# Ledger of designs, part 101: designed miniproteins, single chains, continued (4)

Each design is a single chain, and the fold is of that chain. pLDDT is the mean over its residues in the fold that is shown.

## One batch from the design tools (miniprotein)

Design m15506
Fold by ESMFold2-Fast:
Structure m15506 (fold): chain A 91 residues (1-91)
Amino acid sequence: LSPEMEEEVREAMRDIEKSVTKIALKNNGREDKIPEAEKLIDEAFEAERKGDLKKAHALRARLYRLLADVSENPEAKELLTKLAKEYEAKA
């Protein structure tokens, strides 16, 4: 992809991830966590844009930990915890 197309795709994916995350947190009564989650998403995409993959992986690990902590579904909590550990290993 051209750099212009890569940036458009990145912005679209960031907006989708933010929207899905906000809906999930609102549905679980954790609107208080929306600012923290949005900050992690914004910083992860910025790190990816700058080529700092270790920082991006660390930020995504923190996001998955946050989502795992607020999840009441055992299967979702286990999956999110596993994803957090995998991203922590890549950081």
Scores: mean pLDDT 83

Design m15507
Fold by ESMFold2-Fast:
Structure m15507 (fold): chain A 75 residues (1-75)
Amino acid sequence: MEALKLLREAAEKALELGDYETAMLAFTAESALRNGHYEIAIEAAEEAARRASKKPETEEVAKLLEEAVRLIKEE
């Protein structure tokens, strides 16, 4: 599932950049999505994207999370 890949990539990149809060939200979204909890996955991923978008160094993380949310909503 492409959305799961994007959530994992965003979480790993956030960890590399030291943004532990965004990484934890992205991992939460991945776990929720794997368990079929789409609304929780969307909420966690959108919150992660919102936080990541506030810092220039995590702009790419925000883009990955925004794309993951789009894909989840299309299913």
Scores: mean pLDDT 85

Design m15508
Fold by ESMFold2-Fast:
Structure m15508 (fold): chain A 89 residues (1-89)
Amino acid sequence: SKEKEKEELIKELQQMIQDVQNIIDTLQSRGALTPEMQELADTAINSAQRAIDLIKNDGPQSEIDEALKTAKESYQKLLDMYNKIARGE
């Protein structure tokens, strides 16, 4: 059902927010957190939260899609930077 798909998407976005927080905490503990990484994390979290709020309030699909795109792109960039550091690059 559409309701079940919305619930699953909200759970995925909540997990993304938690994963971003864990990445930032790890980078900070290692002294490897840059301002660019913090900005990507903030963008991913804020956009994911906006998508959750739009989904819960049955907001326009175009706005949901834009928020999802921004969240996923920012998360992917952060994850790529994190993985590069983990490889010693």
Scores: mean pLDDT 90

Design m15509
Fold by ESMFold2-Fast:
Structure m15509 (fold): chain A 90 residues (1-90)
Amino acid sequence: MIEIPDELQEEYAPRAEELEALAAAGTPREEVARRAAELMIEAAEKVMTPEEVELVRVIADAAVEEARTGDPEAARKRVEEARRRAEARR
C-alpha cells in the first residue's frame, strides 16, 4: 500500500472533505466521482510510478463510469482487465 507523506495528507484531507460535503449537498454522483478521480490521480502522480498511476487512472475512470451508469459490473470489468495487464507484465 502507498504511504502518503504527512504534508500531502494535510493538503488532500480538506479536499476530500469538500467532496464529501458536495455529495451530502446533493451534487450528482457522477460529478462527485469525477472530482474524486481527479484528486486521486493528482495524489498518485506525486508519489507513485507511472505504471501505478496508470492503474489508479483505470480505477478512477471505472468509479466515474459506475456513478454515471449505475452499472458496477462494467466498472468491475475495467478494473479486472487493468489488474490482469499488470500481472502479465511480471
Scores: mean pLDDT 72

Design m15510
Fold by ESMFold2-Fast:
Structure m15510 (fold): chain A 75 residues (1-75)
Amino acid sequence: MKEEAIKEAEEILKKAKEEAEKLARQGRLVDAQNVIRDAAAKAYKLLKEAGLEEEGRKLAEEGFQYSRELIEKAK
């Protein structure tokens, strides 16, 4: 169901953000950024295949924005 696809994609990104926060606290900023990028790509693909490409694009943008903020705050 589309509802389940959205929830699963949001959960993927949420877990990636939590992992990225841990990596950032360890000074592993490149690893933190890669975790978010990989999760955003997976979430986008999942939603696109479910016919929800617009929602997937929105969620991927959210992930990229979070990644940018993580780098800026670590500066």
Scores: mean pLDDT 81

Design m15511
Fold by ESMFold2-Fast:
Structure m15511 (fold): chain A 101 residues (1-101)
Amino acid sequence: SKEEELLAEALERLEKLEGPVRVTLRVRLVSASLEELRKTLEDFASLFKEKPKIEIEERDGVVTVTVDFPSVTQAETFLRAFLLGAERLGVEVLGVEVEPL
């Protein structure tokens, strides 16, 4: 799927990085509301001992989610869960960017 391809590309980029990283997701809401997506992201963040910083912006029907992780391992865990679960979450992933923080 498109989500599996985006995940593979993001993971290859993460393998070249160390330390804190920023993940930027661009998504379209298909069956989920913005509030449901926000709650899902907050619930996910609560699973980490060191809470990632999450910012959400909606513009022109596209939701941009920016997450700052203290480690590459946490970013990988998040990306696998989010991208492989996108259909269940009611979103379509349009793009993924990973950069060092």
Scores: mean pLDDT 86

Design m15512
Fold by ESMFold2-Fast:
Structure m15512 (fold): chain A 80 residues (1-80)
Amino acid sequence: SKAQELIKQGKQLYEQGKYREAGRTFQEAGGVALQDGDLKLASEAFKLASESYRKDNSSESDLRMSDSFEQASRSLEEGR
């Protein structure tokens, strides 16, 4: 699926130290997974986005995005 392809791309970016780009890619993967109704994959993708933005410690915006995607991932796992 497109979401799985985006997760693979995000992981490659993360391995290259491109954390912000990885975060954006995982964020897109989460959105695509939601469109497909794959809540578990969306949760995993948003968790990876959160971790990626947290790793890119260069702006307050990245920290806010990290917190937002942690919340989104948790909400999807808890069915809310």
Scores: mean pLDDT 81

Design m15513
Fold by ESMFold2-Fast:
Structure m15513 (fold): chain A 89 residues (1-89)
Amino acid sequence: MELNPAQKEALEQQLMKRLELPSLEHARRVLDALRRAAELARSSEEVSRQLQEFADKLSLITDELERQRLAAARIARLVGDEDLAALLE
């Protein structure tokens, strides 16, 4: 299962855009590692294995970011900013 380089780059940019975080250093490092691993391991089997390893790391980061976003949405609702709460949820 192979994605062309343009598709992988578009997916990477889309993920970064959706997160819209003030600090993206850790997310960028993980995504850069995924991109480099995909280029180094061009076979479908090897790419799948390496992507799974990096997906575990990305999942941990994403879970923490999701918790932060949910907490921010809750605070927005408490101060009566429903538009901001909808954007964060």
Scores: mean pLDDT 59

Design m15514
Fold by ESMFold2-Fast:
Structure m15514 (fold): chain A 81 residues (1-81)
Amino acid sequence: MEEKRKRAAEKLRELAKNYPEFQKDLETIAELIEKGDEEGVLELAKKMISQGKYPVVDTVAAILEEAGLEELAKKIRELTK
C-alpha cells in the first residue's frame, strides 16, 4: 500500500514539472496521497473542479488508477460527473 502511494506521488510530482500552473495543486495532492489522507485528496479535487481544472483532476485520477489506487481514482472520477 505505501509503495503504491509513493509511486502515485512520484508520478504526480513529475506531472507538476510539465504543468507549472498546476504545480502547487499537484504537489499538495502528492503529499496527501503519501500520508494516506484520502479525504484531503477528495476535498482538494472538488476545489480544483470548482476552479475549472477538471482536465487536470481527470489526469490525477488516471495516474492513481495506474499506480493501483483504483478506489480513490473512482471516487475522484465521480466528482467530475
Scores: mean pLDDT 81

Design m15515
Fold by ESMFold2-Fast:
Structure m15515 (fold): chain A 65 residues (1-65)
Amino acid sequence: MKMTPEELKEHTKKLGDLVAQQALDAGLDDVAAEIRQATKDAIEGKLSVPQFVGIVLRAIGDILD
């Protein structure tokens, strides 16, 4: 089922911070910056769940490749 907005905000912050750190550790500074911005935008309600998930999945793909 759909998460509450507060739960989504908390998970967004945690996931975004984790993925951004992994990108930075991998030397993907641009990817880390994109994730940090997407996390901030999602927390502020400027980014929808599908948009944020898409950005995160792309970043994870770049990190794992």
Scores: mean pLDDT 78

Design m15516
Fold by ESMFold2-Fast:
Structure m15516 (fold): chain A 55 residues (1-55)
Amino acid sequence: MEEIKRYEEEAKKYREKALEARKGKNAQRDTAGYLSMAGAYEALAKILRERAEKA
């Protein structure tokens, strides 16, 4: 259960980093990278939630 919250917090942090990257010189690349990481953590949190809910 704590793992789900941890992954959601990591996803949130990467989303915030993506917003900060948007105002930088490498905004397009850095934003895409951070959003990709955020999506991965969100997917992991969702999988763990579904497993906990069905178990």
Scores: mean pLDDT 77

Design m15517
Fold by ESMFold2-Fast:
Structure m15517 (fold): chain A 57 residues (1-57)
Amino acid sequence: MRYTVQDSVVGRILSKETGLRIGETITPAEFGERTGLSVERARESLERMAEAGGVRR
């Protein structure tokens, strides 16, 4: 499953914190590697960010 970083307030914060570009796609495993989260926690975080408009599934 891939998530696309959105041009939103939450997406811009995510971009600044992780170095991901707006419109870039990321998997939970890649997000976990960048943030030090487990794949399960990375997936939960991405789903919460999707609800907030930071990423799109």
Scores: mean pLDDT 82

Design m15518
Fold by ESMFold2-Fast:
Structure m15518 (fold): chain A 73 residues (1-73)
Amino acid sequence: MLTEEEAKKIANEFVKKLLEEYDKLLQDPSVTREEALERVKEIGEKMLKEAPPEVQDILKKAFEEFLKRLEES
């Protein structure tokens, strides 16, 4: 069974991967900040669909927090 500590590690790695993907998108000068945000949303949604059911709720919460931080920045 997934422990709370394992769930937190998975959420942290998920957010780290989203940040890395967002940074890669921003390295392309043809991609706007708004387009990069939209593409990283699509990547995150795909990762959520591919995740095991036991981590989906935790990843969804981490994803919502990630998007909120990008909007507030």
Scores: mean pLDDT 79

Design m15519
Fold by ESMFold2-Fast:
Structure m15519 (fold): chain A 105 residues (1-105)
Amino acid sequence: TEELLEKILEASNGSTVVSVDEFIEVLREVAESKGIYLSDSSLGRIEATLIGLTGSDKIDVTAEVPISDELAKDLGLEGKSSITVAELAVKLLEKEYEEQKKLEA
């Protein structure tokens, strides 16, 4: 989360508001720096989820977004009703990576 926020601030000249496309590129770079290589399909699913929850192609990564009980359970956040966009993106990335590991095994 901290590293993602730092990279967003660098890419946006100190702004926390970025386009979803720019945010996904930063998320990909942060993941790759940790040895996590997600497919375009996995990144596309993360992008679709973020657009669906924010209702916008521009997002504030520090903003809180409501999450359903089903999504919270799926991400291991059962009992939470909201989460920051940055934390949500990290949880979605962790889920996509775990799914890819299962398919590659």
Scores: mean pLDDT 76

Design m15520
Fold by ESMFold2-Fast:
Structure m15520 (fold): chain A 94 residues (1-94)
Amino acid sequence: DRDDVITLVDRFIGISQDIIRDYPTDQNAQRMLQLGRQARDRIQRGDYQGAIDIMQQISRISQQAIDDTTDVVLRNRYRSVRSLSNRAIRLLQS
């Protein structure tokens, strides 16, 4: 439901903040944090299609970051973000 999706988005925002703390110049994490906050706002307003579009962007950014990074810890954090964003998309489509 809506609350389950918001929980996933809040988890994703938390991971993005953790990446920024440990990797402060990481542009992917900064962009994902902004997009995650926008997705949360759209979900709260009932704009589920807008939220899906943003979460698809987050999934794409996280996939690119996984491919581009040599840091195993950072890669695993991006894998978690991608998994959460894909799950949020599925819930919004149901």
Scores: mean pLDDT 87

Design m15521
Fold by ESMFold2-Fast:
Structure m15521 (fold): chain A 104 residues (1-104)
Amino acid sequence: GARVRVTDVKAEPIGPNKVKVTVTVENLGDRPLRVRVRVYDSEGNLLAEKEFELAPGERKEVTLDIENLPPGKVTLVVMAEAFDENGELVGAAVSEPITVELPE
């Protein structure tokens, strides 16, 4: 199984062209991980990223603010990549697409 799990992904409009993405990430392994969370649009463009550390078995909720989005329906995908103490990629998880409606 993957060493990292992404759960409870939420996208909340916080302005006409701005979304707050909240994602829960869990370290399923027995070692500390550095996790990189990236948010992409439906075309594969990187919109935001955040790095943080997770202790063994730790679950952490992180937020990413995304600006300059088009009005109307926006579809986002969250990817988490996990790196060990040596900087090696040891796990990855991808969310299902999340659609959010932005005001005009």
Scores: mean pLDDT 83

Design m15522
Fold by ESMFold2-Fast:
Structure m15522 (fold): chain A 94 residues (1-94)
Amino acid sequence: MVLSASELRGLLELAERELALMEREWARVKPYLSPEEQAEADALLARARELLARLREAIDNGDVSTAQALLDELARVFGELRRLLDRGRARARA
């Protein structure tokens, strides 16, 4: 899929908002997760921040193929984060 620079910037802004929402949720559910799950979530959050920084650089450089690959990887990282957050949320409500 060939995306315009404008479309890529829009997706970056959506991803940055999603990360901010996930970071707020993480702060709330963290006490309900095991130390191993907390370490996994911290690693995924660090990875998401790294991927967003690289995505911004790729967009600024006009590297559409790298930006697309970074978006695909970011979607995977966000999926894994959501799974951990959902687990914490379920335990918090039990």
Scores: mean pLDDT 86

Design m15523
Fold by ESMFold2-Fast:
Structure m15523 (fold): chain A 94 residues (1-94)
Amino acid sequence: SRLEALREALAQTEADLAALEKWLAERAKIGDPSDIPLLKGVLEQLKKQLQQLDAMRAEAERLGDADLVAAIDALKDRVAALINEIEALIKKLE
């Protein structure tokens, strides 16, 4: 079903985001300026992911799944926080 597909996509996105958060924390400790092009690429991907999450949220709301809407909102907050962390790291490395 579409709801099952949305839940599976959200679970995968959450797992991918957790891995990316861990990777960023490790790269931030190293402080390598050669990471700047990769960090900028990740930043653009995360901004596109926020747009995808907005579309998923609208669909979950139309389907009446309030728990899924709340889960997407929590994930959007995590993506926004990660965007801020990457932007701060890029500025520090420049």
Scores: mean pLDDT 89

Design m15524
Fold by ESMFold2-Fast:
Structure m15524 (fold): chain A 94 residues (1-94)
Amino acid sequence: KAAELAKRGGEEAIEGGVLAARAGGKGVAPGTGGAMGGAGGVFLTEQTKDAKGGGLSAASGGRAAEHGGRLAGSKEGEEEGRRGEELGEEGAKL
């Protein structure tokens, strides 16, 4: 369901963002942004019941986490970020 996808997308974006930031260097800023966007996705979905807004925030966070993972050489951060983007986009479209 839309809310479940948006929430899961946010959780994946948080994980990917944390992994990218932990890898360091150029991954820190986009990884941090990815984690914040993912957290916003979870918040909007759970606290405000806004699955579309939550999904869009999760997708944005996932993209940032994927970018940060790539810059930092964190394949796990890149993959979790991509997953967060995909799930967030699907949640936003339902």
Scores: mean pLDDT 84

Design m15525
Fold by ESMFold2-Fast:
Structure m15525 (fold): chain A 61 residues (1-61)
Amino acid sequence: SNEALKAFMEEFTKRAAEIAAQPGLSQEERLARAIEEIKRLGKEYNIPEEYLQAVIDFVRS
């Protein structure tokens, strides 16, 4: 569980950096892509839904 959470956070951090570096995207489009990646990676790494929701809420603020 702890290793899965670490792998999830490392992979999401890489994806978030790629999204942030991509030219031509609006802030709304970047947020939408980040949320899609959180949901996709959360399913892949079997992260609890409550944790995923907290991460989504954090990136929205």
Scores: mean pLDDT 83

Design m15526
Fold by ESMFold2-Fast:
Structure m15526 (fold): chain A 63 residues (1-63)
Amino acid sequence: KEEVLKKKIEIINSNPNLTEEEKEILISVLNDEEKFLEEGTLLTARKAGDEETIEKIKEAYKQ
């Protein structure tokens, strides 16, 4: 469990498309896999400024 958590944090910290604030949000939801994946994909799309991708992600996680 600790090793898995550390690996997830390292992946978040190594992502060049995330700000420090965005990394903190993702780390705060690491224990909720569904929320983590949703927030991670949404933050990536917001960082890119891709409104179409944001809507697609919202629809995918709506299911």
Scores: mean pLDDT 67

Design m15527
Fold by ESMFold2-Fast:
Structure m15527 (fold): chain A 75 residues (1-75)
Amino acid sequence: MKDEILKALDELIDLATKQQDYVSVVAGSATRSVTEKSDSKQFHIDSLDQGYKIAKRLNDDKLAQQLLDLKQQAL
């Protein structure tokens, strides 16, 4: 799961960079850092929730749904 979350966050950061949405780049990078440094289930759930919000902001409904599905599997 952690590797899947990190991969999804990397896709979010790449998309935010392409859209020049540097607020989302900063938010995604911070979320990725927390995910990478923690093995806490709660921190991973929180990272998925933050990733979902960023994906919705970037209008990537497919990635948003992927993050929601991962969160439901983690619960």
Scores: mean pLDDT 82

Design m15528
Fold by ESMFold2-Fast:
Parts: structure tokens; C-alpha cells; sequence
Structure m15528 (fold): chain A 73 residues (1-73)
């Protein structure tokens, strides 16, 4: 459900901000599984988060977190 996706988005943000990017990636994978591959928006959020977490650029990581925050509001 959308409510479950919003909860996972919050967990992703919380884990990333707490300095646990591995846990954030695990929640992002669960987000993609629940949202399904047909949801362009959910797939984009999951893909961009996974890309940002392996990037050396902290600003890029922050941009993805800011994007995820739109789904928990």
C-alpha cells in the first residue's frame, strides 16, 4: 500500500541520516519489491537511491534523501 511505501521511505531516510547506508539500501530494496516493477515513480526512487549510496559524492546522496522525503510527507 502507499502507506507502507511511505513508512519504508521514512526508514530509508532515518537509516541514511543515522550513518547506516547499508540498512538504508536494504529498506530501498524492500520498497522496490512492494511497489512493484511497473511503478515508474517507485522504481526511479529505488534506483536513484541505490546509485547515490555507491557514489562518493555526499551532495548526490543528500539529493536522493531529499527526494525520498517527498514520499513520507
Amino acid sequence: SLEELRKLSKEIIDAAEAGDPQKAVEYAKKFGEIAGDTSEEASLVTATYLLATVAPNEAGRKAVIDTLKKYVK
Scores: mean pLDDT 61

Design m15529
Fold by ESMFold2-Fast:
Structure m15529 (fold): chain A 110 residues (1-110)
Amino acid sequence: NLTVEEHLAKAESYLASAEQAFNAGDYKTAIDNALLAIEEVVKAFNDETAKKALSELKTSVENLISKESAEIVLEAARKALLAKNAQEVRDALVDADVQLGVLKLKEVVL
C-alpha cells in the first residue's frame, strides 16, 4: 500500500496531466486523468462514502465527454486535492455529479 503522501503526489501528477490535456482540447484524456487524480485522493482518505461518490461520478461522466464536463471534473479534482478532511472530498464529488446531471439534461432538451 502507498502512503498518504505518495497518493497525494500521484494525484498532483494526474491533475497536471489532466490540465495539460484540457488546454490541448483533449477532453477525454483530461477527464480520465482528473478521475485518476480524484481516485488517488479518495485512496489517501480511505473513506467509503467518498469511494461511492467517485463511483457515481465515473458513471455520470463516462458517456458525457465535452469541454463543459471536463471543466466540472477538473474542478472536482482540484477541490479534492485541496481537501483537509473526507467531508470536503465528498462535497466536491457530490457537487460535480449534480453539475454533470444538469449538463446532461441541457443536452436532452435540444
Scores: mean pLDDT 87

Design m15530
Fold by ESMFold2-Fast:
Structure m15530 (fold): chain A 55 residues (1-55)
Amino acid sequence: MKPLSVGEFFDQLLADGVPVPHLRVWLDWGLRENADNPEIVAQLRRYRARVDALE
């Protein structure tokens, strides 16, 4: 299967009804696991800000 982008992955989780607090846990882990990739970190940080705005 073709890997999803960071935004697509989290958009899919949100669309599937995953609660905002659970998305935050996944985003925090993603930030730690991808700390060596500045582009992925920037995408995760932007998505976390968007998720925080939904609360």
Scores: mean pLDDT 74

Design m15531
Fold by ESMFold2-Fast:
Structure m15531 (fold): chain A 94 residues (1-94)
Amino acid sequence: MTVVEVEVEGNKVTITGSGENGRKAASHAALAITTYGKLLSVEQEGNKVIVTLDKPVSGEQAAEAAEKGLRLAGLRVVSVEVEGNKAIVRGVPK
């Protein structure tokens, strides 16, 4: 099982991927986040990507980006949990 966790603090988005293909899913999710505004900075630390945009990101946008990241990594989304500005999305191999 692969998990993509996205935490939003205004315009700063922290994306963490875990499990098989977690890094790939997190990278695709980060790319999806960059479509929501102008990219100001990006930092990568292992399986964690921190994206800062010129506009705030919502928890729903975070969840949509995580789901897209999992699908692009070749995974089927099995659960989506959103609480405020935090999203946890789980996927399994197709």
Scores: mean pLDDT 84

Design m15532
Fold by ESMFold2-Fast:
Structure m15532 (fold): chain A 92 residues (1-92)
Amino acid sequence: SKKIEMAEKILKDVEAIVRELEEMTRRLGDHPEAVRALERARASLERIKKILEEAKKKGYLSREEMREIIIEEAGVTLQLLLVRLLEKEAKA
């Protein structure tokens, strides 16, 4: 399924963002806002994994499931941007 392949790419991209957020959170000395952003990003990653596992079991990914994955990816990207802003403010 082309949708499953796209979802697997999104999962890899989200896993990379979570790793970047972990490194940024460490650099910020576990700043409470960075920790909260990381927790939110990890929760989104786990939701994407669950949707993709169910899709693989049934052999297809629905439009609604793909939409949910895209919304979760957007949420993770937002958490990254918020922590980048926090890191810039900490250096000012």
Scores: mean pLDDT 90

Design m15533
Fold by ESMFold2-Fast:
Structure m15533 (fold): chain A 98 residues (1-98)
Amino acid sequence: MEKEKKELEEKVLEMIEKGYKIIKEENPAMQEIIEMIDNSDLPEEEKLLLKGLLYVQAYLLNSKLPGDEKRKLLEEIIELLKEPEFAKKVIEKIKELE
């Protein structure tokens, strides 16, 4: 379980990086959503986590995985993001990308 959790964490960080590139290069509508998040009155950390979720979604939507597998993976990712230590890693990754 612990090893599988670490592998999932690394995979999610990779999804965020790839999703960031997809949004920046290929998806003007998602870029508008990112701008809306950045212009909101939310705390910086909440903005970064929301952008992280959006990057994950961009990656999954562009993925060739079956819909059932995408849903299960998204559910697992949301659960992982509830962990404070992983949320910090996501925030750090997004700061490095932006």
Scores: mean pLDDT 79

Design m15534
Fold by ESMFold2-Fast:
Structure m15534 (fold): chain A 91 residues (1-91)
Amino acid sequence: SAVEEAVEELKETVRELEEEGELDPEVAEQLIELADEFARAVAAGDWSRAAALYTAARLLIVAAELEGKLSEEAAKRLVEKLDEVAAAADA
């Protein structure tokens, strides 16, 4: 599905940024967990939970950027991938 593809692209981007040293490993792990939970919520038709998980992921990215755990460019890439996940879920 489009959602599964977008979630996998997000997870791949998270792993790439961690490998490049642009993203803290703990934040990377948390983002992957949230992405997997989001995919499960969408598959279950639990849109309320999916929305909450999406919000949690966005807040985590903002907090991590403020803490210096990822670069501004990495935050931008992750937000773009989150927006693609949201668009796929709404399609």
Scores: mean pLDDT 86

Design m15535
Fold by ESMFold2-Fast:
Structure m15535 (fold): chain A 69 residues (1-69)
Amino acid sequence: PSLRDVLRAMARAAAASVTPEQRAKFEEVAGIEDPVEGMRKLKEVLASLPPEERARAEAAIADTLQRLH
């Protein structure tokens, strides 16, 4: 998969693990074409989350990365 595909997979996995309000932020990240900009935005969104939601989003991202090779 391309870096863009990996970023999109990570963003969508995180979106599924958070509240509807926070989900929209990850959907925005999934739409970013530039993977460098997308990764920057993903980090910003993760840093803005409450600790519990951030932990869930990070776990979902880690699981998704484990499935990608």
Scores: mean pLDDT 81

Design m15536
Fold by ESMFold2-Fast:
Structure m15536 (fold): chain A 72 residues (1-72)
Amino acid sequence: SSREERLLALNRAASELLEEARKVLSDEEAHAVVDEAVREVAPHMDGASAEEVRRQLLETGRRLVRELVEKK
């Protein structure tokens, strides 16, 4: 995958995660989860496929959503 393909996959996965998170979290919490997931995944995109970037962001983000919901 190209860098452009990886960035597109990251942005699309981030959008999907935001929609999912907004169903169970406040808007502020949902944005914070997406920002943290991107911060964890973006530095490790080099050498990954676009599909791997998407998977890693959604897996990371869904874990963060679960952790926040469990603390409520």
Scores: mean pLDDT 85

Design m15537
Fold by ESMFold2-Fast:
Structure m15537 (fold): chain A 98 residues (1-98)
Amino acid sequence: MTAELYALMGIIHEKAGDYESAGDYFEKAAELLEESDPKRAAIYYALSSIMYAKAGDFERAREMLKRAEELFKKYVSPSDPDYGTIQHYIDRAKKLLK
């Protein structure tokens, strides 16, 4: 299964209100992209964190947020055109974990 297909499944389950399954699919998409596209992986880990937080699974949400932040710190400079987009998803996850 491709990362794109897992991300699509995540979106479908999110729209259906199945946040736990949406989180699982975004996590799988991120895992497949971690080495080849760490910036996209950071976005999907942040989306997975948001989904798990909405499902009430705050432990899984914090784990996914940590992975997103580690990839963001390592692979995304402040001058990167994607910096603001990735930071936005990370900030959304952080707000749900207060």
Scores: mean pLDDT 89

Design m15538
Fold by ESMFold2-Fast:
Structure m15538 (fold): chain A 63 residues (1-63)
Amino acid sequence: SSSVLEELDNLEQQVLSANSLEEVIKLEEQVGVLSLKLAVLGELTDELQERLDAIEEQLQQKR
């Protein structure tokens, strides 16, 4: 849905601006919750999964 794309765009922006471990952990939790929600709803497309995976990789690099 269009709201999911907006949420992903917001997460990507937050990842770029994250400067503390606390912010990274909070964003990791938000990514996990969104991923689970999309999977349960059957809305987790390959494109959305790739974007979520990219966000998770960026967060790991900030640790």
Scores: mean pLDDT 81

Design m15539
Fold by ESMFold2-Fast:
Structure m15539 (fold): chain A 114 residues (1-114)
Amino acid sequence: SAAAKAKEYEAEAMEALRELLREAVGREVEVQETHSATLEALDEAFRAAGEIAPEALAALEKADERVRELGDLRREGVPVEELVERLEAWGRETGLTTLARLMRNELLAAEYAK
């Protein structure tokens, strides 16, 4: 029961992260098959790590802070290429390379949005 409830909270946190990612790119993003597969891989990785729930939650909190920062930078007119470089640097610095890759893919998808 407690373990099932923890997994529900993890799923809700991941869904909130997806919504925050879309908000950070400042426009509607068409979710492509590649992005869907990336999101599923991220979900699986964090749910597998969810047996160590505090670490997964800490990673999601850092991702949330980064998503908000990206939203601010986009509103200031920072080029997407620079945002991608900042994301890759953040991923290297924090070790959250999968989250950085997801955010990078969402930013790039936004460039193809009409």
Scores: mean pLDDT 57

